Designed miniproteins, single chains, continued (4). Designs and how they scored, part 38

Each design is a single chain, and the fold is of that chain. pLDDT is the mean over its residues in the fold that is shown.

## One batch from the design tools (miniprotein)

Design m13387
Fold by ESMFold2-Fast:
Structure m13387 (fold): chain A 85 residues (1-85)
Amino acid sequence: MEEAKKHYEEGLKAFYDGNYDEAIEHFRKALEIAEKLGDKQFIADVYLMLGIIYKKKGDEEKAKEYFQKALEVDPNNLRAKELLE
């Protein structure tokens, strides 16, 4: 999980810097590793961040898809439920 966490941290930095495309690529790399390892909570966190980024980019349909994926992996994710309102 060190590699997945590193990509997640790099994605967060890019997100806060407003570099959404770079953030998406880092989160996609984190997701690929997390899916291979089966870490459901981490997978849900990555899906949540991807949804937030696409919402900021104005892609509401893609944002909803990622929030739904986060809830599929973690049905009790309150942030994802709120963002699907």
Scores: mean pLDDT 82

Design m13388
Fold by ESMFold2-Fast:
Structure m13388 (fold): chain A 61 residues (1-61)
Amino acid sequence: ALSARVRALAARLREEGRLDEVVTALITGQMSQREAAERLGVSVGTVSALVRAALAGQLRG
Protein backbone atom coordinates (compact mmCIF):
# COMPACT_ATOMS: atom_id res chain seq x y z
CA ALA A 1 0.00 0.00 0.00
CA LEU A 2 1.18 3.52 -0.84
CA SER A 3 1.26 6.25 1.81
CA ALA A 4 -1.02 9.27 1.23
CA ARG A 5 2.03 11.51 0.60
CA VAL A 6 3.43 9.17 -2.08
CA ARG A 7 0.00 8.85 -3.76
CA ALA A 8 -0.41 12.66 -3.74
CA LEU A 9 3.06 13.18 -5.27
CA ALA A 10 2.46 10.50 -7.94
CA ALA A 11 -0.95 12.04 -8.80
CA ARG A 12 0.55 15.54 -9.08
CA LEU A 13 3.41 14.35 -11.33
CA ARG A 14 0.96 12.33 -13.49
CA GLU A 15 -1.26 15.41 -13.98
CA GLU A 16 1.86 17.42 -14.92
CA GLY A 17 2.95 14.67 -17.37
CA ARG A 18 6.23 14.34 -15.45
CA LEU A 19 5.82 11.06 -13.52
CA ASP A 20 7.67 8.81 -16.00
CA GLU A 21 10.45 11.41 -16.55
CA VAL A 22 11.06 11.93 -12.80
CA VAL A 23 10.92 8.19 -11.95
CA THR A 24 13.27 7.31 -14.85
CA ALA A 25 15.77 10.05 -13.86
CA LEU A 26 15.79 8.78 -10.25
CA ILE A 27 16.18 5.08 -11.23
CA THR A 28 18.98 5.81 -13.75
CA GLY A 29 20.80 8.17 -11.34
CA GLN A 30 20.38 11.23 -13.62
CA MET A 31 18.75 12.98 -10.63
CA SER A 32 19.54 12.46 -6.93
CA GLN A 33 16.74 11.84 -4.42
CA ARG A 34 17.80 15.00 -2.55
CA GLU A 35 17.67 17.12 -5.74
CA ALA A 36 14.21 15.73 -6.58
CA ALA A 37 12.99 16.41 -3.01
CA GLU A 38 14.18 20.04 -3.21
CA ARG A 39 12.67 20.63 -6.69
CA LEU A 40 9.32 18.95 -5.84
CA GLY A 41 8.99 20.43 -2.33
CA VAL A 42 8.74 17.01 -0.58
CA SER A 43 10.91 15.04 1.85
CA VAL A 44 13.74 12.76 0.68
CA GLY A 45 11.80 9.93 2.38
CA THR A 46 8.77 10.62 0.13
CA VAL A 47 10.99 10.53 -3.00
CA SER A 48 12.64 7.28 -1.80
CA ALA A 49 9.18 5.75 -1.21
CA LEU A 50 8.05 6.87 -4.70
CA VAL A 51 11.08 5.11 -6.30
CA ARG A 52 10.45 1.92 -4.28
CA ALA A 53 6.76 1.98 -5.27
CA ALA A 54 7.71 2.40 -8.96
CA LEU A 55 10.17 -0.54 -8.82
CA ALA A 56 7.49 -2.70 -7.10
CA GLY A 57 4.94 -1.79 -9.82
CA GLN A 58 2.65 -0.11 -7.25
CA LEU A 59 2.30 3.12 -9.29
CA ARG A 60 0.46 1.18 -12.07
CA GLY A 61 -2.30 -0.21 -9.78
Scores: mean pLDDT 80

Design m13389
Fold by ESMFold2-Fast:
Structure m13389 (fold): chain A 80 residues (1-80)
Amino acid sequence: SEAEKLLLEAEIKLGIARIELALSKKYGPELAERAIRLAEEALELAKKALEISEDPELIERAEKLIREAEELIEEARALL
């Protein structure tokens, strides 16, 4: 489904964002800025999936991704 594809893309982007945020402590704040961008993209994709899905499992996945993306953005911004 379209919602599943959006959630998969969001999960991949958030995963990369987490790696870049972890590496930002060694390699510089530019990686934290990249992590914020990827997490914001993941947040937008997850919100779109939530809007188009009526599947309870996909809704729960989207809501979890939204929370995790927002938390990562706040954590990364605190480092800048």
Scores: mean pLDDT 89

Design m13391
Fold by ESMFold2-Fast:
Structure m13391 (fold): chain A 67 residues (1-67)
Amino acid sequence: SKEVEELYEKAIEAIKAGDAYAAAEYAVKIATKYGDVETAEKIIEEAKKLGKEKAAELIRRALERDV
């Protein structure tokens, strides 16, 4: 969906900006409000590819806790 695509782009930009908390919030919203757990998990994978392992772990824990 267009809304999920916009949230995904915002999450990736947040990761690049060093804002792991904002990225986690977008990922949780994708999974909970839109039911798109697969796209939310792709955000974790992209954070790892960007060398942001701590951000990836924070996002993973947020999804585990809130989804």
Scores: mean pLDDT 87

Design m13392
Fold by ESMFold2-Fast:
Parts: C-alpha cells; structure tokens; sequence
Structure m13392 (fold): chain A 88 residues (1-88)
C-alpha cells in the first residue's frame, strides 16, 4: 500500500508529465513517463516492461481508466503506480 509520502511523490510525477495542465495524463504523456530512466529506476516493476509498447500502455489505461476517455486522472494514476509497485 502507498503511504501519504509516496502519494505526494506520485503527485509530483503526475504534475511533471501533465504538460497540458488539465489534471489528466494522456497516452503520449504516459509514454514519456515510462521512457524516463529515473522513473524506471525508482519503480522496479517498470523494468520488467522496459519495452512497454503502445498496446501495453493502452491496456493499463483501460484497466485504470474508469471514465473510459483514454486518459488517467490523478486517482487513476495512483492506482496504476500502486499496481506496478505491487508487482515489484
């Protein structure tokens, strides 16, 4: 489970990649996040998917995208990161 401090770190990551400032991460922003070596080093679960394809990103969006709009809001993003950490 994620602590409050971990949630704060995830919020900072979310805002870093939320280039539009609209409070959601689209597929392109998520691809940039998964391509960041610092993020992969910090979240070991991402290293098992070091060649994450557009299809894998879309499947993860679909799994956590309860709105069905192809983007992740902050709450959905936390749940995705939590699932990735649990796989580590």
Amino acid sequence: ELSEEEKKEIEELFKKYDKDGDGVLDKEELLELFSDPEIREKYPALSFNSGATDEEIQEWISKFDKDGDGVLDFEEFIEMVKALKEKS
Scores: mean pLDDT 69

Design m13393
Fold by ESMFold2-Fast:
Structure m13393 (fold): chain A 71 residues (1-71)
Amino acid sequence: SNKEKALELLKKAIELVRQGRFDEAIEYLKQAIEYDPSLKKTLENAIKALERGERTVALAGLKDAIDVLES
């Protein structure tokens, strides 16, 4: 399902963020938005945090998105 694809992409993006691979994480987040547009605002905020190098802020937003999808 689109929800399962978005969740897979979010989990991969979190792994990339933890590795400091922010540009690659951003590409995965853009793909997740295409599969689940309801995440757009949350994931665009996370992308902006990553563009500013704000790892902790980005990870918090990504974990919130996962919690919503797994609920």
Scores: mean pLDDT 87

Design m13394
Fold by ESMFold2-Fast:
Structure m13394 (fold): chain A 118 residues (1-118)
Amino acid sequence: MFVPDKLSEQELEDAIQLTKDNVDSKNFAAIESATLLLLSMSDDLERQAEFQEWLGDYYYSKGDYKKAGQYYEFAGKLYKKLGDLEKATEMYKKAADAYEKAGDKEKAAKARAEAEKL
C-alpha cells in the first residue's frame, strides 16, 4: 500500500474544516471517512482526538447517540495516550451518557469504568 509523505498540520486542519463545512452534504459520510483516514495516518494524536470529540458532539446533537458514544470513546482513548487524563475522563463520561441514551447499558457501564480508572 502506498504510504503518503508526512502530512502537514495545515493539511490536517484543512481536512477537518472541510468536514465541518460539509455537514449538510450528501457526501458527508465519505468526507468524514477520508478525514478520519488522513488523521489516522498522521502522528497528530491531538488533532485526531479533537476531531473525534467534534464528531461525538455532532452526532449527539443529531440524536445519533450510538455514533456519539463511539466517537467520544475513541477521543477518550486518544486523550489517554496523550496523557490528558482530564480530557480522557470527560470523553469517557460523555460516551457513557451517549450510550445510556442509546439504550446500550453495557457500553455505558464500560465507559464509566474507564473514566473511574483515570
Scores: mean pLDDT 82

Design m13395
Fold by ESMFold2-Fast:
Structure m13395 (fold): chain A 101 residues (1-101)
Amino acid sequence: MVDRVLERVLELLREERGGSALAVAALEGAVYGDELLLEVARMLDEAIEKGKRLKIPKSELSRILAEALEKVRAGEISVEEATKEVLKELEEIAKKRKEEE
């Protein structure tokens, strides 16, 4: 069940539909009471808002989120660790772009 929802979230992220990915994770997490899906929804929300503030391209944000979620799905890292990694990578991309301008 949860794995099928995570696959759908990944598909939406690969399509650069981050808002739809967030909605699916949040709604399915709430309906099933699944803490992992609710944590994924929080990660997506934080990363999307930070990406907007830092003016990160949708393609880059979607790639970073998809890679992080694939690691969570594989059991390589926790959602909390994935969130920290995503937010750090977004800041590093923003700094690099600003230094190259």
Scores: mean pLDDT 82

Design m13396
Fold by ESMFold2-Fast:
Structure m13396 (fold): chain A 87 residues (1-87)
Amino acid sequence: SLLDKAKEVALEVLEYALKNPELSLAEIREYTRKLLDERLPEASEELKEALITGILLVVKERKEHPEISDEELKEMVIKMVEKLLAG
C-alpha cells in the first residue's frame, strides 16, 4: 500500500540520518526526495513535499534534542506518516 511504502521510506530516512549525524538537513532533504521519487513515483507532489517536511522535522528534533530516544523518534515519524495519508 502507499501507506506501507511511505512508512518504510520515512523509517529508512530517519535511520540514515541517525547513522550519519554529520549530515545537514539539506543533504537529508536531497536523500529523502530521491527515495520518494524512486519508491513512491505515483504519489502527488503535495504528498511528497508533506512527507519530506514531516521527516525533516523529526530529524531536526534529534539534532536539537539528542536525549530523545530512537524509539520515540520512530514513533513520531510513523504517526506523522499515518496522519498525512489518513487525512
Scores: mean pLDDT 87

Design m13397
Fold by ESMFold2-Fast:
Structure m13397 (fold): chain A 74 residues (1-74)
Amino acid sequence: IPPELRALSDEELDALGRSVIDGARETLRELNAPAEVQQQAEALAQQLLAETDKERRLALMFELIDFVTAQIQA
């Protein structure tokens, strides 16, 4: 996890997390991804939204980004 992201405030991190979730949902919709793939991304998004620990939120955010990136490259 980049040190620069750990310097973000909780408000900034919440905004970034929502942006990542929205981007992931939109990207998978545009790719016409299978429902199962969209459900897996949604499960990660729900975990991210429920997580209160900053380091865990950053880890889940990158996990969601990596998951969506893999779908783009497929």
Scores: mean pLDDT 79

Design m13398
Fold by ESMFold2-Fast:
Structure m13398 (fold): chain A 61 residues (1-61)
Amino acid sequence: AMSEEELDKEVEFTLQIIGAAIAKKYGDYEAAIKWYRKALEIDPSNEAVRKALEEAEKKLK
């Protein structure tokens, strides 16, 4: 069973990802980068988030 602390972190992580996805959908790549960076603070090993961050950064070049 997951601990309450693990569930809280998973919820916070999911909210950061949703925020990034919404920002990206509306072309706000600066906001998307901010949300992805916060997600990586929670789970630094998440390859999908790292790739999404790199794609968002590429859009600002």
Scores: mean pLDDT 79

Design m13400
Fold by ESMFold2-Fast:
Structure m13400 (fold): chain A 55 residues (1-55)
Amino acid sequence: EKEKEEIQKKIAEKKEKALKEFEENRSKLTEDEQIELGDKLTLEIIELEEELEKK
């Protein structure tokens, strides 16, 4: 139970940090770089969510 809470907290923190970094760099990134960053963030979140489900 506590392990699930820890993973959920990590997912939330990861999403928040990732969105912050994306917003900060949005105006400096090319369209392709924005897509790559978005894809990378999505994959990292999916990985954590899968880990949560396996628990």
Scores: mean pLDDT 74

Design m13401
Fold by ESMFold2-Fast:
Structure m13401 (fold): chain A 118 residues (1-118)
Amino acid sequence: ATVSQAGPTVTHHEDPRISVTASLAAPSAPAGAPVTVVVTITNRAPEPRRVRVTVTLLDEAGNVVQSQSRDVVVPPGTTTLTFSFTISTPGRYLVLVEVRDEEGRLLATAAIPLEVRA
């Protein structure tokens, strides 16, 4: 039996009504293979909220390698979004997820390390 371990995730919540977490199917991937980032947003307010979700891939030096953004209306409860990246250069990366409101204010962040193998 193959035991799949979830990668370590760090989260920070600026707004107590909005939380975000990020997960990867595996903490490492071979170069050129697609990497799927699953972003889960929880809205504890009784009304839907408009947010911008940005997923940024950072290299070891903190340079932005790739970035994807999506505007989404998050109803009360849990919303799951999927982002896909292909990374051709082996190295250690950080996947940074930011959730912002319509005014650009940061509501929540999540960060997860990713290793890309040769």
Scores: mean pLDDT 81

Design m13402
Fold by ESMFold2-Fast:
Structure m13402 (fold): chain A 60 residues (1-60)
Amino acid sequence: GLSPEARAAAERLAAAGDGEGAVRAAVALDGELTGDAAADLSAILTAAGTPGWPPGVYIP
């Protein structure tokens, strides 16, 4: 499941209009999110721009 930090980051991206990408990116980065909103958002956006992103992540 998502950490509170991952959920907050996903909600920020969803508010920007990228709901599907936000949820996938946040789940994939769940273990790397720190709770710092600026750092977590930067990490998610960096991962989303990486070739082959998102990985095969599924959220039921």
Scores: mean pLDDT 58

Design m13404
Fold by ESMFold2-Fast:
Structure m13404 (fold): chain A 88 residues (1-88)
Amino acid sequence: EEFEKQLEEEIIDALIAMEVGLLKAAHPDRPLTTEELKEIAERIVKSLPEYAKDEEGIERLAQRLADYAGVNDVEAIKKAIEEARKKL
């Protein structure tokens, strides 16, 4: 359903923006570390475990996190999401 899908995407965007924004506000003079991105990925996966349950979903979430964080390390974020999923 188009509406439900769009709403889910908006919720994910809001969660990513909040988590990344808070860390960037706390550390404005440096880029986010891989460890910080892993912690964000774990929190998002715990909040919405059904969103990133397959390979495509994991890749989408990794790309969105990378875009918001301003980093190009999509593969590292993807691995963090995969590891977080195994802990659910």
Scores: mean pLDDT 74

Design m13405
Fold by ESMFold2-Fast:
Structure m13405 (fold): chain A 97 residues (1-97)
Amino acid sequence: MSREEILREAEATLHLLAGKSYLEDGDYEKAVEHFERAIELRPDSPLAAEAYLLLGEAYYKLGDFEKAISWYQKAIERADGELRERAEKLLKEVKEK
């Protein structure tokens, strides 16, 4: 890995963690900003799959169910194992709203 790749991975990880913190605090708009930044920095990383899932959760909390569905679908496309199962479960739950 180059220094640039290592720095981008570190920055993406910090944005993912910050977004999770804002999501827990109920600051859903700030959570969205941080998750979007994590995806921009590392769109091909496993971190992007988790960020898509968390973007869906943030939009669900904001009441934007159409965006929540869209982000859960993107998470399913990129995630495997437990993350994909979580995204599929959340997608089913939001479609029942």
Scores: mean pLDDT 84

Design m13406
Fold by ESMFold2-Fast:
Structure m13406 (fold): chain A 58 residues (1-58)
Amino acid sequence: MKSLEELRKEAVENSEKGLEAYREGRMEEAKEYFEKAAEYAKRSTVDESREAARELAR
């Protein structure tokens, strides 16, 4: 039960960690962080349309 603010904060933090791993050449770790950031970002956008998304998903 994360708030919209928490989801956005997690997305930013994971994006920053991904960039650091990318700069150090740790591509697998960078990809994992970017995937987590994308997931949190998508979850935050779902909150904006949650009524429609939840109704469709049941």
Scores: mean pLDDT 70

Design m13407
Fold by ESMFold2-Fast:
Structure m13407 (fold): chain A 56 residues (1-56)
Amino acid sequence: SDELIRIAIEMALKEARKRPLSEEELETTLQSLRDIGASEEQIEEVRKEILELNEE
């Protein structure tokens, strides 16, 4: 479970580095992380990092 969450976060961040994500894509990504058991702390960190990447 923890390993799957780590891999899912890494994959989401790799995707976000390639192009800006829309708000819908961001929320879908965060929801998929919640569905596999990511904590709200992990969700907030991923949201913040993706939003920072979108501003590049």
Scores: mean pLDDT 81

Design m13408
Fold by ESMFold2-Fast:
Structure m13408 (fold): chain A 70 residues (1-70)
Amino acid sequence: VKERLREIAEREGFSEEVWEYIDKGEYGKAAVLLLQEAGDRGLPDEVMREIAKIAEELGVLTRPAPAPLP
């Protein structure tokens, strides 16, 4: 997880604040900040999904689930 966050931050040129959270072990905060900055910059959906996948693995992002029907 840590290495994937670092690779995205390096590849897409995210702020030093993201790197600071990664270095502190605050991976959830780093993933949330990446999503916010990627959205603000209008990055492709592929990048957004990559970051969201990591956030889900960290338990930070909750996927919407349909309610059971009965």
Scores: mean pLDDT 72

Design m13409
Fold by ESMFold2-Fast:
Structure m13409 (fold): chain A 104 residues (1-104)
Amino acid sequence: AVKSKVVEIDVETTAPAAAADAPASVTLTITVEDENGKEHTIVLRLGGGAPEEELEAAIAQLEEALKNGESASLEVRGPGSLAEALANAGRVLEALAAWQEEVE
């Protein structure tokens, strides 16, 4: 199994143009380097208010992509606010940090 190292994390917020009822999202772009110095990009698009099982499934797919040194594009949709999307992004980042500590 390839061990990957996180090199860069970019966080981009997409706020709705209409302030009241449109869903917001957070996009995480994670750049990882494999054992050969090759970079792979994992993109997660996270909505707010998504079911916990969908977020956990996305985190599991992220960890597998990191473990295998693979690029991935993952989406978790939800009808929630930007604040809820940011909370989901925080949970992904916490899971990523915990995984990285176990690999180091």
Scores: mean pLDDT 72

Design m13410
Fold by ESMFold2-Fast:
Structure m13410 (fold): chain A 65 residues (1-65)
Amino acid sequence: MSEAQRLMAEAGVYEIAAAVAKLLGDEEEARKYLELAARYYREALATGELAELAENNLRATEEAL
């Protein structure tokens, strides 16, 4: 996997964790996971590879915060 692909995968795992936390009513945990997802999407964007995908996912994650 490229570094960008790894970072995107990590961010995706945290988005799933955030969604699960939200379903369980744990909004504070959901927010922490979204903040982690946003951090990994920012790192992926910085690699310059999957830039459009990383930017779109980062924007969606930041809007959910």
Scores: mean pLDDT 83

Design m13411
Fold by ESMFold2-Fast:
Structure m13411 (fold): chain A 78 residues (1-78)
Amino acid sequence: SIEELRKKAIEAVELAEKDLEEAVKLGLLTEEQAEPVRKAIEEARKVLEDPNATKEEIEKALQKILEAIAELQELLLA
């Protein structure tokens, strides 16, 4: 269901936020490297926390969070 998709997407947002801030705290990423990923996560969170968000908006937010996670992984592996 779309509600299950939203719950999983919110969990992904929370984990990505935690991993990003931990990476910055540990000096693995600079604030400059973190900022575009942080912004993408925040934009996805706003859509996912909106009770009036449509299925299409939720799916786009999920895509955005997956792209942000991929960017975070590239930064950590580079």
Scores: mean pLDDT 84

Design m13412
Fold by ESMFold2-Fast:
Structure m13412 (fold): chain A 99 residues (1-99)
Amino acid sequence: NPEKIYEELVEMIDNRVDGSVIRDYLATLSDEELLEIAELAYKEVLELGNEGEKEYARRLLEKVRENLKSDDPREKEIARASVIQLVTLAHALRRIKNK
């Protein structure tokens, strides 16, 4: 369930879980799950963000899509890092909206 995984990642970020633990968790997910989570974070940024934040999120989503096509472990790691950046942005915007 990509929505459940997305909310679990948001909770990890909110609880200040170490980035290495989050990366290890993402490494257990399929490429399809990683893309679905990136798309959910992007949708939330589209709802909550300004034009600059939306453009940054669009570029991060594109980076996830591009790097997931590669068999290179380094590029897979760049994709996972970009997912973390997208979810972190969505989480920050959610916190601002709920204040």
Scores: mean pLDDT 86

Design m13413
Fold by ESMFold2-Fast:
Structure m13413 (fold): chain A 70 residues (1-70)
Amino acid sequence: LSPLERAEIDLALAVMEAELAKRSGDYETALKWYEKAIELAEKARQLGDPNAEKVIEWLKKEYEEIKKKL
């Protein structure tokens, strides 16, 4: 795997974990996974993923909405 491919896979897994935690009402765990997902999306952006900026914006909005529930 290239560094970009690895970052994209890790990002997808982090988002899945965040959404599972969110669905179960575990908002603290969801926030931790969204933080990890944002880091991975920033890395993907630096490595040239043209969709990463849009994903980062979406993840930050999800993070803030979950944070309001705590």
Scores: mean pLDDT 87

Design m13414
Fold by ESMFold2-Fast:
Order: C-alpha cells, then sequence, then structure tokens
Structure m13414 (fold): chain A 60 residues (1-60)
C-alpha cells in the first residue's frame, strides 16, 4: 500500500526542490531520504518535492 500522510500544518517551500503544503493536503511518500525531509507527492496539486516529515501525520 502507498505510504499516505496528511499535512498537519502549512509549509511554505523556500527552495525550488521543496514542496509547498497546506494543512489538510494528502502527500504520498516516495522516498525517506533523511531524518528531517522526505521526497513526496502532493496528491491535491500533483507536484513532487521534499517535505519536512514533522509536518506530516500517517493516514491509516
Amino acid sequence: APKLYKVIKDFEALLPNELTLKKGDLVEVLKEVNENFWLGRNLVTGEEGYVPKSFLEEVE
């Protein structure tokens, strides 16, 4: 099953490879690249980029 996460607070991308997130967005995690940032896809916008894992909560 895909690793789906819900955005728990807004995040504004500061770098072109980061993903801007709004609270309530759904993110599919594509790769857990380090302890702070994961590579994800925002399922609302279809955009891919790095997301801070602390802004995400797993959806069961």
Scores: mean pLDDT 81

Design m13415
Fold by ESMFold2-Fast:
Structure m13415 (fold): chain A 55 residues (1-55)
Amino acid sequence: MDEISEEKKEEALKYMEENPELKKIAEEIAEKLREIGDSLDAGLAAGDLSLIPSA
């Protein structure tokens, strides 16, 4: 059942090579999500509730 997943990954990589701008945007989004995760994790570890989204 991994055949479809493998083919999809190859197609996505080929598409990203064809459109380097999309690859750059995807990397930027991934990096920002990691920064948000790290920031929340640090705040929770310190018991700082101000970093928990509760507007």
Scores: mean pLDDT 64

Design m13416
Fold by ESMFold2-Fast:
Parts: sequence; structure tokens; C-alpha cells
Structure m13416 (fold): chain A 60 residues (1-60)
Amino acid sequence: SKLTEAGVAAARAGDGAGAAAGVRELVQLNDMKGAQEVLDAAREAGDEVGARLGEAILRK
């Protein structure tokens, strides 16, 4: 989805807030696969803020 693409791009750019927002929106849409892809991208890119916030959102 375009939300997954935007979240992954934010994560790769080190935009923790953007990555976290992407995970939150994808979870609200019940797109758990998209949310996981954004979280994985944040972890791989070293986006610590995006990874931490995304993990907390995904586990709720």
C-alpha cells in the first residue's frame, strides 16, 4: 500500500516520527503485514525512535 511505502521511506530516512505514524495508521487499518514491514525497515535502518514506537504500537 502507499501507506506502507511512505512508512518504509520515512524509516529509511531516519524519520522516527514518520515511521511510527505509518505503523499506527497501518494498525488502525488492520494492515499488520504493512505495519511489520515499516517496523522491520526502521530496525534495519537504525531508526531507534521509529523502531521503539512502532514496536509499542504493534504490540497493543
Scores: mean pLDDT 81

Design m13417
Fold by ESMFold2-Fast:
Structure m13417 (fold): chain A 62 residues (1-62)
Amino acid sequence: MVSREALRRAGRELGLPEEDVERIIEALERLGPDASAEEISRATGVARDAVAALLARARELD
């Protein structure tokens, strides 16, 4: 499972708003660690490609 700290760092590197990153963290806590980028996108309103990029980068940092 990707850490919240890695997600916040990845969000800063990708230039995502802090509110979008926090919504993605909350969605992962609700949906679980195996939630797809599509499910998280639907839950948060953040674009699927942005969610996928955030998750991929955060996994590299963690």
Scores: mean pLDDT 83

Design m13418
Fold by ESMFold2-Fast:
Structure m13418 (fold): chain A 70 residues (1-70)
Amino acid sequence: GKALLEEADRLALEAAEAVRQGRYEEAARLLREAARLVEEAAPDIGEEVAKRAVEILRGWAEIAEALAAA
């Protein structure tokens, strides 16, 4: 289960760098991939923790998508 969370963390850090570079479409894609990996890791971290993390990551992706469309 750790490998999924480590990959999700890596993708979230890459998304932060994409935001710094103004690459909002890339950031949104990376954040959505991170959310999928966290959802897959739910059995290892608990359903409520996973659900909250997924909601936060998807919310950030939606903000990035809105910035890309502006």
Scores: mean pLDDT 86

Design m13419
Fold by ESMFold2-Fast:
Structure m13419 (fold): chain A 62 residues (1-62)
Amino acid sequence: AMEKARELESRADELEKQGKYKEAANFYIEAAQLYAVAGDMEKAREFIKKAKEFYLKYKKEQ
């Protein structure tokens, strides 16, 4: 779980750098879920907030 969460985080970061905010948000959400299952609620909350911000950014750009 934790290893996969780190991979998803890394991939989301790369997508963010490419401006693919919707895809980055989706991977941050999945990583957050895995961190929550692993007991890292602090990272889970951080990534949920990040995903929401990126999704809103994507929506503004329609």
Scores: mean pLDDT 80

Design m13420
Fold by ESMFold2-Fast:
Formats: sequence, structure tokens, C-alpha cells
Structure m13420 (fold): chain A 55 residues (1-55)
Amino acid sequence: SEKVKKALEELRKLLKEKGVSEDKINEELEIFKLQVEINKDVDAVYKAFKETLEK
């Protein structure tokens, strides 16, 4: 979905700014996708990930 694609793009950008390795970025994005599938709420999952990463 468009919403998931936008969230993945923003999370990749945040992780790259944090200096996270490409392998770890890919791992985090896979976890994000899994959490979206489980919770069926892209906004809530994105908010949780963003809060953790922006600290």
C-alpha cells in the first residue's frame, strides 16, 4: 500500500541518519512490515518505531 511504502521510506531515512548499517536497516524494515501485518495499523506501528528511533 502507498501508506506502508511511505512509512518504509521515512524509517529507512531515519535509520540512515542514525548511522545504522544497511543490513540492520533491512532487518528493522522487515520487523516493521511484520508488525504492520500483525497489528493492521500502519500509523500506530510507524509512531512506535519513530519514537524509539528519534530518541
Scores: mean pLDDT 79

Design m13421
Fold by ESMFold2-Fast:
Structure m13421 (fold): chain A 56 residues (1-56)
Amino acid sequence: MKELEEALKKVEEIRREAGRQGLTPEQMDALIEKELGLTPDEVAELIRKYLEEKSK
């Protein structure tokens, strides 16, 4: 869970920073892929796993 939580925090940090810089969601996804190697589908899967862990 901790590694999953840390990965999601990094994704959210990138999205927040990119949003403040006026980047589009598509550009945010490109930055996440560049920095973390995660596609939008992989990010969605991480969120899904995090919610699943939280409910258990």
Scores: mean pLDDT 78

Design m13422
Fold by ESMFold2-Fast:
Structure m13422 (fold): chain A 60 residues (1-60)
Amino acid sequence: MEEKAEIVEKVAVRLHIEGRTEEAEELAKLSQEALKSEEAADRAVKYAREKDPETVERAE
C-alpha cells in the first residue's frame, strides 16, 4: 500500500516537472486514496503506468 502510493507520488512529481500539471494533480489525489485502500492503490499505480510507464518501472 505505502510502496504503491510512493511510486504514484514519484510519477506525479515527474509529470509536474515536465509541465503535465493536470495529470500530475490527478495522480496526487489518487496517491492520497492509495494510502487508504489496496484497491485504490492498484488503480493509482495502473493510472501512473499509463501516463509514465518508464518512471513506474524504474521505481519498482
Scores: mean pLDDT 76

Design m13423
Fold by ESMFold2-Fast:
Structure m13423 (fold): chain A 75 residues (1-75)
Amino acid sequence: MLSEREWVEIEAALVAMEAYLAKKYGFSPEELENLIKRAREVAEKARELGDDETAAFMEQVIAELEKRLKELREK
């Protein structure tokens, strides 16, 4: 069975893929806010497990999503 760390890595990969699709297909502000929330939860879990690389990667994904959300709200 996969460890907690492996599950967090899988969650991180899924969030990153959804972030890519969000930019490509134009997710709604609500969809982006939900994805940011999930990314933050994954980043926190990664930090608690000492996986600083996965946490840093999630922070980059969060920053990109927050930038996209701001652009949508400013229109």
Scores: mean pLDDT 82

